# Designed miniproteins, single chains, part 61

Each design is a single chain, and the fold is of that chain. pLDDT is the mean over its residues in the fold that is shown.

## One batch from the design tools (miniprotein)

Design m2100
Fold by ESMFold2-Fast:
Structure m2100 (fold): chain A 134 residues (1-134)
Amino acid sequence: SPEEVLKIVQEANDHIQRAIDLVLEDPERVEEAKEHFEKAMKLIVEAGKLSPNAAAAVIYSIKEQIKLLTRRALERPEVAPGAAEFLEYSKELIKKATEEIVKLTSNPEDKAVIKKYGDEAIKTAEEGAAALRA
């Protein structure tokens, strides 16, 4: 149902936001942030089984969240190493989740959108991690 998809999407977004907040608040909590991001990726795959468009929307949101994390972490040298580590880890999880959703999706247009947003999120995470290590 639309309500079920919306609930899964909201929970995924909450885990993504919590992961970002943990990385920015405390360098010692990067492992906890990774756990929240893993939960978000599992929820996005579940959303993708019900609605490829809902999964695509969350993946698109991840790209924007990564951009914001990178900008904020660049202003804070104490946070930058942990943020770079988190982004390096997150890109692998985004890749796995995107590949799984693409396999589960039958519509060629939906596959193309999910691949595009996944690739953009992965590239944004790679560029963010590189900038934070410079």
Scores: mean pLDDT 91

Design m2101
Fold by ESMFold2-Fast:
Formats: C-alpha cells, structure tokens, sequence
Structure m2101 (fold): chain A 96 residues (1-96)
C-alpha cells in the first residue's frame, strides 16, 4: 500500500465516523512517508476523536509545521484539557 492510498482510505473511514479504522490507515501513511504533514494532521485528528491527548499534540505539531499557528494553539489547548499534566503541550502552547 502506498502512503497516498493509505491516506485516502483513512479519509474514507473518517467520513464514516470509523475513527479506529481511520487511525490505522493514517498511522500506515505516516510510517510509509513520515514527511507527509497532511497524514500526521489526519492521524492526530482521528486519535483526538477517540479521546487521545497525544492525538491532539500530533495534530497541533502538524498544523504548526504547515504554519497554521492558530490551529496548532487550539489543538495544544485541547490536549491540555484532556491531560493537564502534558508538559509537551504546555511548553509548545507558550511558544505560539
């Protein structure tokens, strides 16, 4: 499976509300192409839909890499709401 094919299948799963299947495909996409910021963003968003604070951090870092600092800040704040002890989210939020 190509990174592009995995990203497409993950997006289809997201549209169906199947966040666990979406997470698996997006994880495969980032494993095949770790430089694909869109795949990292999608992985973080799928994991956040499943209640993962780590998912919010992953999405925030991807938005930051795209220059979307307002979105990055929003997702770091979501990570802290889910896990107030998340030092990485707290430190990165202060930089934006």
Amino acid sequence: MSAEEALKKGKEAMEKGDYETARRYFLEAVRLDPSNVEAWKALGEAQLKMGSALGAVIAAEAYSRMGEFDKAREYYEKALALDPTNAAARDLLERI
Scores: mean pLDDT 78

Design m2102
Fold by ESMFold2-Fast:
Structure m2102 (fold): chain A 81 residues (1-81)
Amino acid sequence: SMMVTTTLVKRIVSVTAATQSDRDKALTAVEASGAKLLSEPKAPGDTFTVQLPLDERQAEETEKLLKKIASKVEVISEEVL
């Protein structure tokens, strides 16, 4: 429909996983969602940075999924495109 506006966002989140298992699950969820890994964690408990999918609805869904897996998920930056 021409009345439906798709909101595109550049949303970057920082993700902290307490264990290697949770880290691996979070990285798998990033890959499955089409999100982009911007910085890789070096050790368990490290923070890594992810650019969520550009579609706002997909970004929100991916953020919710990461919040279920990871110990901490914080929005670092958001820009409406």
Scores: mean pLDDT 79

Design m2103
Fold by ESMFold2-Fast:
Structure m2103 (fold): chain A 87 residues (1-87)
Amino acid sequence: DEAAREAARHLILGQKAYDAGDYRTAAEHYERALRALDRLPPTPGVLQARGQALRNLSEALRKLGDTERARKYEERARELDAEALRL
């Protein structure tokens, strides 16, 4: 659906920005991907995608020196991994 396609697009653009060293643009795209994923029902695949987006966002934030926000997003990713296993 549209939200899933929007999330996929932003994950791809975020990775391209990250690979180019543009960590601020990467973080913005990962945040947009998370907002799109949040509009989808919490299926195992969606929870897995949210976890990956949170990890990618955390890494971009660490590159920007925002260690506290990075830590919080890493924690959220671990919580979603546990939820995905429980369904």
Scores: mean pLDDT 86

Design m2104
Fold by ESMFold2-Fast:
Structure m2104 (fold): chain A 90 residues (1-90)
Amino acid sequence: VDSLIQQAEDERRRADEYERQAQQETDLQQQALLLVQAAMHYGTAANLYRLAAQQSPDPSLAAELQARADELDGRAQDLLDQAQSLIQQS
C-alpha cells in the first residue's frame, strides 16, 4: 500500500510540474501538449490511489485514497478539456 501511495505522489508531482510549465507557455499547441501530459500523470496517480484503496484493510484510509483518486480524475478531465479548446484555436 505505502509503495502505491508513494508512486501516486510521484506521479502527482510530475503532473503539477507539467501544469506549471503549461501556465508559463505562450504557444497554444505547446501549452495543449503540456496540459495533456499533466492530465496523463494525474490519471496515473488516480489509478494508483484507487489500487492502494482496494488493497487497504482500513476502510477510512481506503475512503480517503478513493476521494483523492476522484479529485485527480476530475482535474485530469478539466485539463484535457482545456487542451482540446487550445488545439481548436491553433
Scores: mean pLDDT 87

Design m2105
Fold by ESMFold2-Fast:
Structure m2105 (fold): chain A 74 residues (1-74)
Amino acid sequence: MKEIKIELDVTVNADGSGSMSLKVSVDGEVVIEIERTAKTVAEARAMVEEIEKAIEKLKKEYGLSDEDIEEAAR
């Protein structure tokens, strides 16, 4: 059983600008660390897609299910 910790900090402004920080650790080892700033809604969408791809890659690499990711984000 692996200890998975997900730390996500997101700020989105009314104009669609914002910032996002994602850090994922598996058994105390940082495997994903992403920090992005968006000035537009299009850039914010690109940040979300990048995070989704990083999570999918993590699931494939470490054999994690959607349930494992959901539990780690709690």
Scores: mean pLDDT 73

Design m2106
Fold by ESMFold2-Fast:
Structure m2106 (fold): chain A 85 residues (1-85)
Amino acid sequence: HMERIKKEAENVKKALDEAIAELESLRDTLTPEQQAEAQRVIDGLRKAKEELDKAIEENDPEKALQAIVEGTLLLMQAELLRRAA
């Protein structure tokens, strides 16, 4: 169980890093309202990555799955924001 979660977490972490970099690169093209939303999403993506790292280090499958779900939802929000830019 944990081995599968660890593999999924690694894939999610890569996606989180890419989303953070992309949103940061697009900030200057966003409206002030979109910039505020982008900052909230970026902060959330960073938190989700930290929670994933912590859960994997602690071998906590429930916490890891929770962080994966949270990260995935934030990735969807980042994609919607990117399309709006």
Scores: mean pLDDT 81

Design m2107
Fold by ESMFold2-Fast:
Structure m2107 (fold): chain A 81 residues (1-81)
Amino acid sequence: MVDTSSLESLMKDAVDAGVANGKLSEGIGAALSGIGAATDIAFGNPNEKALEDAAESLSRVSGAKKEDALKAIRLGGEKMK
């Protein structure tokens, strides 16, 4: 079960899924993309393409729904403000 209640939980699940599937670099890449998109939101410069790309990568690696991944990234960015 993937935890999309926070960006931190989703990133952990993506890395764990990457380890389990022999795709650690892909899992880490997805987590870093999520941090980047959240940071853009925190600094008041949201990038919709970066958000969509990060949500898609996190969804693909972790198995979460893209919509839930997008919400987790946005929540993470708002909490960083």
Scores: mean pLDDT 79

Design m2108
Fold by ESMFold2-Fast:
Structure m2108 (fold): chain A 107 residues (1-107)
Amino acid sequence: MKEEIFEEIAENARILATSTNPEERASAAKELGELLSKVENEDLVKQVVPKLVELLEDPNENVREAAIEALSKIVKKYPEIVVPLLKEALPTIKDEETKKKVEEILK
């Protein structure tokens, strides 16, 4: 049901913002990448993508990798939302490997 997918997106977005467990944040980021690539709701994508971009600065490597995977999927459907946010975030990314992977998304 469309209602179930919106509840799953809301729950995973909450986990990204509030969980202190890196495995939970990584799992939520990956799930959001899949869910947002399937929805036809631009306003919902605009609300959630900034939270995924913030995870590029997460102290845990697996969380950063999950965020990159999610953003790589979402950019294929919503480049007009994802690309500007990644360009703004790029100079703030401290991890060189994460920065390089974001530059690859922007190509």
Scores: mean pLDDT 84

Design m2109
Fold by ESMFold2-Fast:
Structure m2109 (fold): chain A 104 residues (1-104)
Amino acid sequence: MVETVKRGVELAKEYGADAVIVGLPGSFSDAQKAAESVGKIIGARMLPHGIAFEAESDGIRVYVVAAPDKETAKEGARELAEELGLTIVHEEELPDGVILIAKE
């Protein structure tokens, strides 16, 4: 999870984006540690089937979504992007989840 979140931040920088949302299967503790690896946690929210931690890394908003399985994590990430009014400019589908690169 940590490595994927770091990749997401680098992709956001490459695209000149405002935000990255990473959806991966894992525990709440895994998501918290992954978010802390890239920046200070500034928020957390409960999702219907998971959790999202919010951090900031070099002016980029980072959202780490953890859920019980890949499909739930991917859907949670996409629903979060829509709820936040973010426009997805790039998507990378992973064997275990998704990275969404977004602008406000």
Scores: mean pLDDT 82

Design m2110
Fold by ESMFold2-Fast:
Structure m2110 (fold): chain A 94 residues (1-94)
Amino acid sequence: MKLSPELKEFMEFLGEVKEELLANPDTSLEEVEAKLEELLRRFEEIAPKLSKEELDIAHSALLYVVRLAESLTGDRALAERFRRRFEEIYRKYS
């Protein structure tokens, strides 16, 4: 699968966020929320430029990070809010 530069850069950043969360399981709720807000901002910026298949890849990866954040923080409400916000962007550009 040939990915656009926009998706490649987004997936690399998402990978960095994932690795940072895994390396720092004691990351504060505020820091986790800030990372999810940055992922949301970047996803919204690139979403209009992505193909349907690329949107599916990005959205699936974001849902994985939300699940990881929920596991680390125990905050289901935080996880559900970001899951819905990512889903809204995905549906808008799908």
Scores: mean pLDDT 86

Design m2111
Fold by ESMFold2-Fast:
Structure m2111 (fold): chain A 116 residues (1-116)
Amino acid sequence: PPVYDPSRPGRDSPQIQYLLNVVLPTLEAHPDAGPFLDPPDLARYPDYADRIPNPLSLSAIRQRLELKQYPSVQEAINDFNQLLANVVSWSPEGSPVELAAQRLADLFYELLSKLP
């Protein structure tokens, strides 16, 4: 197996460029992306912060990718996974939002299969 090299992955790697230029725009353009685009309205959902200790959005991930804040590709992937998990945890079981999260997760993992 390839030895993990922390000096190579992340920041402005080809993998980070793929996440920023292919994965993120594809997810943002998806019809089910609405709940993921921006941070939740805490005035409308005041208990969100109590239930979701690591709030994320596609806009927050975009900013982190653009500012080269991910030291590794795996940390960027972990943020996408956390975003999807947050929406599922917040959403009622069987809700349209939970089903939207599952469809976005399937698309995200398909796009990750093409990571350079």
Scores: mean pLDDT 74

Design m2112
Fold by ESMFold2-Fast:
Structure m2112 (fold): chain A 68 residues (1-68)
Amino acid sequence: MSFEEILEKLLTFTDILVESAKANNLSKEQTLALARAAVEREAEAANLSPEQKEKLLETVEKHVEELL
């Protein structure tokens, strides 16, 4: 799976996660923790470099914050 495919997958996941978080009254910190855990798993599975992982974390965290 390419970096771009992993990013698109994570962005789709975070859209669903934020909707679920709002429905279940999860805190911003809980929602961000779940998003970070998803990035960690995908980065590990794909053997991404630390730089690629950092870019995914930054992009996903920003997306979650913009949706909250």
Scores: mean pLDDT 83

Design m2113
Fold by ESMFold2-Fast:
Structure m2113 (fold): chain A 73 residues (1-73)
Amino acid sequence: MDIIDESLEDLKKAAEGGLNDARSLLPQAPEYAQAAIDAFEKAINSTDPDEALAYLLKGAVYLSLAKRAAEKA
């Protein structure tokens, strides 16, 4: 079993979930939501687990900022 390939698939699935959440926040927090979308799309398109993880974390940070901005609107 290629554990590293399975880890990459899990990271991509997490990024897909984050992408869906970020898209739902575009009307309330367009700048942060778009930044999260861009990061999650890069994570999904990555072939390197370390690169996928880095973009997933970047997306998660911007998604958190988008959620906070949406609550203030």
Scores: mean pLDDT 80

Design m2114
Fold by ESMFold2-Fast:
Structure m2114 (fold): chain A 72 residues (1-72)
Amino acid sequence: MTAADADRHAAELGRLGDELAAAGLPPEEIAERVAEKTLALNGVEVKEDDGQITLTWTDADGNTVTTVADAR
């Protein structure tokens, strides 16, 4: 990742947080959305369905890894 990519990611996360705050979301939900965006920017796919979080990424050997966690 270049310094320009890091600056873009930081600006995008800051903008998302500001937009969610302006929309009236509580701080806990803003933190959750920013965390999901951070993971997505680092190549981790995050999906939440009925309190179940699914994380998908590529490991060092090029294999797709999927982990499921309960969000409660």
Scores: mean pLDDT 68

Design m2115
Fold by ESMFold2-Fast:
Structure m2115 (fold): chain A 73 residues (1-73)
Amino acid sequence: LLARVAEAAAEAARREGLEEASSHFEQSRRFFEQGNLELGLEYMEQGERSILEHASEEQRRAIREAVAAVGRA
């Protein structure tokens, strides 16, 4: 589940042109796939911080919606 959340966040950030955040979420996905919860969460936090620093409210909403959709599948 966490790997799918990180993948959705990375893809949404990439679509919004937020390359730094996308890179952090992509690293988070890889660590979750490896079972490394600690590093996965650390990179997820770095992605979220990049979003808070660089993204508009509309871009943040798009990313939140993409992540929320994973929980409904």
Scores: mean pLDDT 82

Design m2116
Fold by ESMFold2-Fast:
Structure m2116 (fold): chain A 104 residues (1-104)
Amino acid sequence: SEARQAAIAAAQNTIDLAKNAVPKSEKEKQVLDSIISSAQSLIDWVSTRRVPAEQAPAVKTGITIRLMGMEEDALRMGYEDVKAAIQALRAAVVEWLDEQEREA
């Protein structure tokens, strides 16, 4: 689906921007590494998973909370480009999950 491809592309963009970020501390590096790992896991999950329409709202809530947390972490560290990429990723994943819900 177009929504699936958009979510994968947004996750890849998040990885690329986080890898290009220069951490100012070990803690910032750990947070950036966590963002990269989470986005990579999301690519794998979105690429292989079919979400039943009945489960889509619950999955959407869980993913939204996780991605919003990552947005806040990036913003607090001053990586506004990474934050914007995660925000775009969240929107793309929500659109993909809404597509799964509409297939009911």
Scores: mean pLDDT 84

Design m2117
Fold by ESMFold2-Fast:
Structure m2117 (fold): chain A 65 residues (1-65)
Amino acid sequence: SLEELAREAALEEARRRYPEAERIDVVDLKVTEEGDKLVATALIAVTVGGRTELLRLTLELPKPP
């Protein structure tokens, strides 16, 4: 599904930014279709060193054919 695709992309991006994170959770995810692309807005909880921080992330993904 588009939501699963967006969630996976958001988690992958969060892991790239926080490779040392103990835990990464998607708190909120909104996916909008914008013509030939998808716009995903995610709120992610990242736990590093026993501390949890919130990350807001916006991703543009191409629509699958």
Scores: mean pLDDT 82

Design m2118
Fold by ESMFold2-Fast:
Structure m2118 (fold): chain A 72 residues (1-72)
Amino acid sequence: MEELLKGNRALQAAVDAGDYETVAKILEELANISLEGRVMASLALKTLADHYEAEGDTEKAQLLRDTLERIK
């Protein structure tokens, strides 16, 4: 989510660079820390996947959606 992006410079940098693999890794790590982290990661993955899909970057969107399915 927006708050998560503001609080994590590495996540923001990865999103800005279009480094979806790093984005997915950061969010999977968050999901593995706690149940709350999993909820936050799921919301962030959905938001970022929707963002990349809107930009026409279907491959990045799909990787993020696949990551979401893995952590639910």
Scores: mean pLDDT 73

Design m2119
Fold by ESMFold2-Fast:
Order: sequence, then C-alpha cells, then structure tokens
Structure m2119 (fold): chain A 69 residues (1-69)
Amino acid sequence: GGDIQGTLYVSDEDFDEINEALKESIDKASELASKVLGKDNVEVSNGFPVDSDYIIVNIDGKNYRLVRK
C-alpha cells in the first residue's frame, strides 16, 4: 500500500524481461529491476497482476510505477 511517488521509464526489452522474470520469481524480477534501474535495493511488488501495463517497484520505501518508454 501507499502512494505512488512517480513513474520510471525503461526500454520495452528491459520491461519484458522483468515481467517474464516476475512470472517465475519475484526475487529474480527484483534483481533484474535493480540492474536495469542502477539501484541496489529495488523490490518488485507481488500484489499486482502479471502482464499489467506497469510494474510496481519499491525503492527506499517509496513506490514507483515502472512503464515502457
């Protein structure tokens, strides 16, 4: 829960890889999102449907929408 602080844009390729990883493991999706965003502490939310138009990520206790460019 909590407010969305902002929107982060990634390439279509990076978004698709994170979304596919999320289907198998939230930990793998979080690791990949951290690498894509250049952050060490990105956590993907497991409370949203897979294949949504966005992915919710938490960075330092704040929620962001991750979307394709």
Scores: mean pLDDT 75

Design m2120
Fold by ESMFold2-Fast:
Structure m2120 (fold): chain A 117 residues (1-117)
Amino acid sequence: SHREELEEIAKKVLEEVLKEQSDLPFDDVATSFIIEFLKSLNKPVSVIEEIADAYILKRTEPDATPVSILVEVLKVVRKVLSEEEWEVLKEHLLELGEKLNAKEVVEEAIEIVEKEL
């Protein structure tokens, strides 16, 4: 099924990100996971660039937090994902957060994005 294919893609990207980027700040690792997931879904390069720009710009703000950075990234992502793709991304982003001791950051960012829809 399409759902099973999305879950296999997300799981593979999650495993790759955890092996290569676990020593980086969580907002960096989470953004890398999101970008690689969207690339694996063949999303347009313009979308990948918009996500990277949102990440870089938000991170330069004096009051930027891991939550506020993830919120800006996820707002871009939510506009381009189907409901099914969004649910799969959320599940695996929460798993990434749990493995890197940042689950609360992910939970808060998702709640903010979903309340602003």
Scores: mean pLDDT 87

Design m2121
Fold by ESMFold2-Fast:
Structure m2121 (fold): chain A 113 residues (1-113)
Amino acid sequence: SLLEEIKKLIEEIGELIEKYAEAVANQDWEEAEKYLEKIKEKAKELIKLASKISEEAKEIAEIVSKLLIDGLERTKERAKKFPEDAEKLAKLTIEESKLLLEKLKETLEKLYK
């Protein structure tokens, strides 16, 4: 079903964010960029699936995806400037991303009904 595909995609994005955060914590910028690109691709897929629910679902998915991606990019740039904080920044990024994804999932489930 459409909703099960959306839920799976949100879960996959969460797993990619954990891998991204690990790469940032390890200061592996090539690996971090690799996972960031995969996250961007999955976010585009999510927006496309959300558009099949409604225009409102699409707009919400776009807003959350932008907040998520912008946050991940800022975390990488800050970790590059302050390597001693990389592990702490990675942990905070996982926590914030998890909250955004949980709220997105709940909202899309309500709109699907």
Scores: mean pLDDT 90

Design m2122
Fold by ESMFold2-Fast:
Structure m2122 (fold): chain A 59 residues (1-59)
Amino acid sequence: MELEEKIENLRSRLKKLGAEAQKARDAGDQQRYDALVNEIRKLFEEIKKLEQELKEKRS
């Protein structure tokens, strides 16, 4: 998978996790919410790493 496709795939997953976190928050499921926020942060950091790599390859 090309870096751009991988980044877009991870961004799609990030959006889905964000929606699930919102549902958990609205339902008062704090354990689920905390777990989802943790996964979101991990994905966000991975996306940033790949975006930086892509920028360096294109610079």
Scores: mean pLDDT 81

Design m2123
Fold by ESMFold2-Fast:
Structure m2123 (fold): chain A 102 residues (1-102)
Amino acid sequence: MGGELEKDPEIAQLGQTMVGLYGDLLRALAQGDMESARETAEQLYETGKKLIKLAKEKGNKDALGFVYTMLELASTLLKNAGLDEQAEKLKKLAKEAKEELE
């Protein structure tokens, strides 16, 4: 249910952090700043791991769907930029979130 993402303050805070990091990734890639893009990808990975763990513990499927979507989008951007290692890392984490939804 759509309201479940905002129900837990910790999940909401991690979700907002992930949105901010996605924006940072878009800016880094637009500027050709590949070092900042790699650093932001690592932060997306760590934030995504925390969000998946909390979402699983709380049974929050909206949060799992959100993190899956964000990681898939970020992975696609990284792959298109030639950051294949970072893209694959986020894609594997996205698959973990998707498996919890099934």
Scores: mean pLDDT 85

Design m2124
Fold by ESMFold2-Fast:
Structure m2124 (fold): chain A 96 residues (1-96)
Amino acid sequence: MEEEIARLLALAERSDGMGALLTLAVLISILKSELAKNPDDKKAQAQLDAVRARFAARRRDIDVQIAAYLIQMGANPAALGLAPDIVAEALARVAA
């Protein structure tokens, strides 16, 4: 497990966009499975929390990239159904 977790983390760091997100999702599934077997595993819980934070950050970046692309193509920012902070960052990227 430890070597597999390290390998997947290294793969996520070397991957862009969707590849990183998918790799982190697999890692979350592995850590959730380990916690289901050993609920008191504080190391696995800490690793899961760290990977979830990394996944959320990567997901946010992808959402901003998609929003920026759609806005550049003429989409109404208010119609995207995304969080206001994601839309604001996408608008800033389009304006740059």
Scores: mean pLDDT 77

Design m2125
Fold by ESMFold2-Fast:
Structure m2125 (fold): chain A 55 residues (1-55)
Amino acid sequence: SAQDRAAALISANTGVPKEVILALLRAGASAAEIGRATGVPASGVSAAIQAGKAL
């Protein structure tokens, strides 16, 4: 799924486990919320979500 690919991309860039990021995405967390949880700028999280959708 697009969420699974986005979670994998964010995990690879942050070291946060994919399952944690996927749970946040499934809960409807915003890019800003995921950014706060992972230490990534919201723009970087949004880019990963868009990249996941493109595949």
Scores: mean pLDDT 77

Design m2126
Fold by ESMFold2-Fast:
Structure m2126 (fold): chain A 57 residues (1-57)
Amino acid sequence: SAAERARLEELIAEEEASLEALADALVENMGFPRDLAERFARMVTEESIRMLRRALA
């Protein structure tokens, strides 16, 4: 339904915001190079989005 799609879009936006927070945490707390931290955070976020799409489908 349209409502389910709208909720999925909201959850995806929340995950994208979490990507930036995760990348910053990896750089600051774990000493990751920024490029590596961003790639890792993106990979984790993409997988989370895939799981959300599957769960809400």
Scores: mean pLDDT 77

Design m2127
Fold by ESMFold2-Fast:
Structure m2127 (fold): chain A 75 residues (1-75)
Amino acid sequence: DEEERQKLLKELEKILDELEELLKSHPTPELKKAVEEAKKIVDYFKNNPDIDVETLKKQVDEFRKRLEELKEKLK
């Protein structure tokens, strides 16, 4: 479903935006690595539109989990 794919890409880009905001406030190696990895994954899915929606959803779920873990470490 094209609409589902577009929604998941927007969610992934939103997670990247949040990671970048955290990096601006907390310039740690772990956050820098997370931002760099998220950028590579966003670029990968944008350049490979034939990759299935399930694979994209798994990446969104994984980066969402990583974002939450990084937020916890900063408390």
Scores: mean pLDDT 82

Design m2128
Fold by ESMFold2-Fast:
Structure m2128 (fold): chain A 76 residues (1-76)
Amino acid sequence: MDLKRAEELLEKGREAFKQGDLDKARELAEEAAELGVRAALEAGRAGDDEGVARATRVVEEAKALLEEIERKEKEQ
């Protein structure tokens, strides 16, 4: 399922960011955001309110992580 994969990728992206691997963190966060958007649309079509809420949270957190990565990359 896209939602479970998006949550997994977001967690891995955070780990990469903590390790200072900005390139890997960005790749994982971008994939998490993309899958999160797809999962939210699919859950919405299915009437899965819990899936929509979880997918939306993944998208929000992935976007926040991408903003942190971009700021750090521009400062280097």
Scores: mean pLDDT 83

Design m2129
Fold by ESMFold2-Fast:
Structure m2129 (fold): chain A 86 residues (1-86)
Amino acid sequence: SIEELEERLDELSREVAEVERNFLAGKLSDEQLRERVEELRKRYEELKKEFEALKDQLTEEQAFRLQLRLMSVGGGILALERALAG
């Protein structure tokens, strides 16, 4: 459902912020960061697939809001991936 997708995006967004905060505080090893980032990426790709599957059932406003949230979360994950790449 749309509500379930929004809730899962909110949860993923909070977890991305937590990983970033812990990494910046020096609380994560490179190995721990890699494992967390891989998990976040997998969940992001699953949510992106669910969004694409629901897209034809969404209003333009709903699609736009979800797309913006996906872009925001995806950007956070990409930043963490780039930090790992050096």
Scores: mean pLDDT 86

Design m2130
Fold by ESMFold2-Fast:
Formats: C-alpha cells, sequence, structure tokens
Structure m2130 (fold): chain A 75 residues (1-75)
C-alpha cells in the first residue's frame, strides 16, 4: 500500500540521517505516520464542527491529504 511504502521510505531516511537501527527506524516511522494521520483526523473533525462541512466532504479531503503525504514521503 502507499502507507506501507511511506513507512519504509521514512524508516530508511531516519536510519541514514540519525543512525538508527532498522527495527527502531521502522517503529519511529510508524509512530510519525500515526501522529500525522491523527492530526489530519483532528483537522477534519474541527472543519465539520466549526465550518459545517459534511462528513463526506471531510473524508474526501482527509483521503486526498493522506494520499499526497504518502506520495511525498516516497520521494
Amino acid sequence: SKREKAIENLAKWLKEKYGLDEETARKVAEDIIDAFEAMVQAIADSAIKNKGISREEAEKWKKEVLDKFYEEALK
């Protein structure tokens, strides 16, 4: 999946930049991706509550943001 490839790419970058072992780099990458996903969800929830956008519009926006994030993490 795009998400799995983003985790692998981020883990590789962390290993190269910070000298982390492969297992630790992978776990840190997963935590970073999880944190970003949680942030995007919080933004979507806030937009529903404060701007009155539909849940369908919020889910579409969330998917587009996450897809772009995963694609950028592959570069």
Scores: mean pLDDT 84

Design m2131
Fold by ESMFold2-Fast:
Structure m2131 (fold): chain A 106 residues (1-106)
Amino acid sequence: KKKEEEELEKILEYIKEQLIEEAKKRKLDVEEVEKKFEEYKEEIKKKIKELVEKENISYKELFEFLKRSFEGERKLAAAPDDAAVQAEVERVGKEIEEELEENKKK
Protein backbone atom coordinates (compact mmCIF):
# COMPACT_ATOMS: atom_id res chain seq x y z
CA LYS A 1 0.00 0.00 0.00
CA LYS A 2 1.24 3.51 -0.91
CA LYS A 3 1.03 4.83 2.69
CA GLU A 4 3.07 1.98 4.21
CA GLU A 5 6.39 3.80 3.57
CA GLU A 6 5.00 6.91 5.34
CA GLU A 7 3.94 4.84 8.39
CA LEU A 8 7.34 3.09 8.42
CA GLU A 9 9.08 6.51 8.42
CA LYS A 10 6.90 7.61 11.38
CA ILE A 11 7.93 4.47 13.30
CA LEU A 12 11.63 5.13 12.61
CA GLU A 13 11.27 8.79 13.68
CA TYR A 14 9.50 7.72 16.90
CA ILE A 15 12.19 5.14 17.76
CA LYS A 16 14.94 7.74 17.20
CA GLU A 17 13.10 10.31 19.37
CA GLN A 18 12.64 7.81 22.23
CA LEU A 19 16.30 6.72 22.09
CA ILE A 20 17.46 10.37 22.25
CA GLU A 21 15.08 11.11 25.16
CA GLU A 22 16.31 8.05 27.10
CA ALA A 23 19.94 9.00 26.41
CA LYS A 24 19.33 12.51 27.81
CA LYS A 25 17.67 11.14 30.98
CA ARG A 26 20.46 8.58 31.52
CA LYS A 27 23.17 11.22 30.82
CA LEU A 28 24.52 9.25 27.85
CA ASP A 29 26.17 10.76 24.77
CA VAL A 30 23.19 11.84 22.63
CA GLU A 31 25.36 12.40 19.52
CA GLU A 32 26.73 8.83 19.72
CA VAL A 33 23.19 7.41 20.11
CA GLU A 34 22.03 9.40 17.03
CA LYS A 35 25.06 8.23 15.01
CA LYS A 36 24.46 4.58 15.95
CA PHE A 37 20.77 4.90 15.02
CA GLU A 38 21.70 6.25 11.55
CA GLU A 39 24.24 3.40 11.10
CA TYR A 40 21.61 0.77 11.96
CA LYS A 41 18.63 2.55 10.35
CA GLU A 42 18.46 0.23 7.29
CA GLU A 43 18.72 -2.90 9.48
CA ILE A 44 15.98 -1.59 11.82
CA LYS A 45 13.81 -0.77 8.79
CA LYS A 46 14.27 -4.30 7.40
CA LYS A 47 13.43 -5.91 10.77
CA ILE A 48 10.26 -3.78 11.08
CA LYS A 49 9.14 -4.88 7.58
CA GLU A 50 9.86 -8.54 8.41
CA LEU A 51 7.97 -8.28 11.73
CA VAL A 52 4.91 -6.70 10.06
CA GLU A 53 4.81 -9.45 7.39
CA LYS A 54 5.53 -12.34 9.82
CA GLU A 55 2.96 -11.29 12.45
CA ASN A 56 0.44 -10.13 9.80
CA ILE A 57 -0.13 -6.79 11.56
CA SER A 58 -0.36 -3.27 10.14
CA TYR A 59 2.37 -0.63 10.52
CA LYS A 60 -0.18 1.39 12.50
CA GLU A 61 -0.69 -1.49 14.97
CA LEU A 62 3.08 -1.92 15.39
CA PHE A 63 3.42 1.85 16.01
CA GLU A 64 0.76 1.70 18.76
CA PHE A 65 2.54 -1.29 20.35
CA LEU A 66 5.89 0.55 20.33
CA LYS A 67 4.31 3.65 21.93
CA ARG A 68 2.99 1.54 24.81
CA SER A 69 6.34 -0.26 25.22
CA PHE A 70 8.34 2.99 25.44
CA GLU A 71 5.95 4.49 28.02
CA GLY A 72 7.19 1.87 30.51
CA GLU A 73 10.86 2.67 29.84
CA ARG A 74 10.15 6.40 30.16
CA LYS A 75 8.76 5.92 33.68
CA LEU A 76 11.86 3.98 34.76
CA ALA A 77 14.23 6.62 33.29
CA ALA A 78 12.38 9.45 35.11
CA ALA A 79 13.21 7.97 38.56
CA PRO A 80 16.34 5.76 38.31
CA ASP A 81 16.97 4.21 41.72
CA ASP A 82 19.20 1.13 42.13
CA ALA A 83 16.32 -0.67 43.89
CA ALA A 84 13.80 0.36 41.20
CA VAL A 85 16.20 -0.70 38.42
CA GLN A 86 16.76 -4.11 40.06
CA ALA A 87 12.99 -4.59 40.54
CA GLU A 88 12.29 -3.65 36.90
CA VAL A 89 15.03 -6.00 35.57
CA GLU A 90 13.56 -8.84 37.68
CA ARG A 91 10.00 -8.06 36.51
CA VAL A 92 11.00 -7.90 32.82
CA GLY A 93 13.01 -11.13 33.17
CA LYS A 94 9.99 -12.88 34.68
CA GLU A 95 7.65 -11.60 31.93
CA ILE A 96 10.06 -12.80 29.21
CA GLU A 97 10.33 -16.18 30.97
CA GLU A 98 6.52 -16.50 31.15
CA GLU A 99 6.17 -15.49 27.47
CA LEU A 100 8.76 -18.11 26.44
CA GLU A 101 6.92 -20.76 28.53
CA GLU A 102 3.59 -19.83 26.88
CA ASN A 103 5.22 -20.18 23.44
CA LYS A 104 6.51 -23.67 24.42
CA LYS A 105 2.98 -24.80 25.40
CA LYS A 106 1.93 -24.84 21.74
Scores: mean pLDDT 61

Design m2132
Fold by ESMFold2-Fast:
Structure m2132 (fold): chain A 73 residues (1-73)
Amino acid sequence: VSRTSALQAFNIGRDYFNQKKYPLAIQAFNDAILLDPNFAEAYAERAKAYEALNMLDKAAEDRQKAAELAQKA
């Protein structure tokens, strides 16, 4: 699958996040991660959306995953 498709889903997620449409942002970030499971920034941004919805356990898991992936660069 193309990195371009993952980046497009990620940008859609960020747009929804900026509009405070957090469930739609999470769905778009899920699509980005499905297309590129090593997309550290998608996990980091999904964690922020989970925090906005007070889903702190899921946010912590995504932050940890983002940190691990960023360290592998």
Scores: mean pLDDT 84

Design m2133
Fold by ESMFold2-Fast:
Structure m2133 (fold): chain A 64 residues (1-64)
Amino acid sequence: SAAKKKEELEKMKEIIGEGMQAMTEAEKEALAKGLPGREAIEIAIEVFKKVFEEKLAELKKEFE
């Protein structure tokens, strides 16, 4: 239904937001540990991918 599609979209936006938050925190932690900026960004991107994929899998179970 249209209502279900809207709810799914809103939850997708929340997942993106959570992934971005985790990415930002991972970058800050890597920089605090003395890693170079490029390496810190690469680690942050991997954290975003992991969080996004895990939460997307949960969403798919809810909105099959």
Scores: mean pLDDT 83

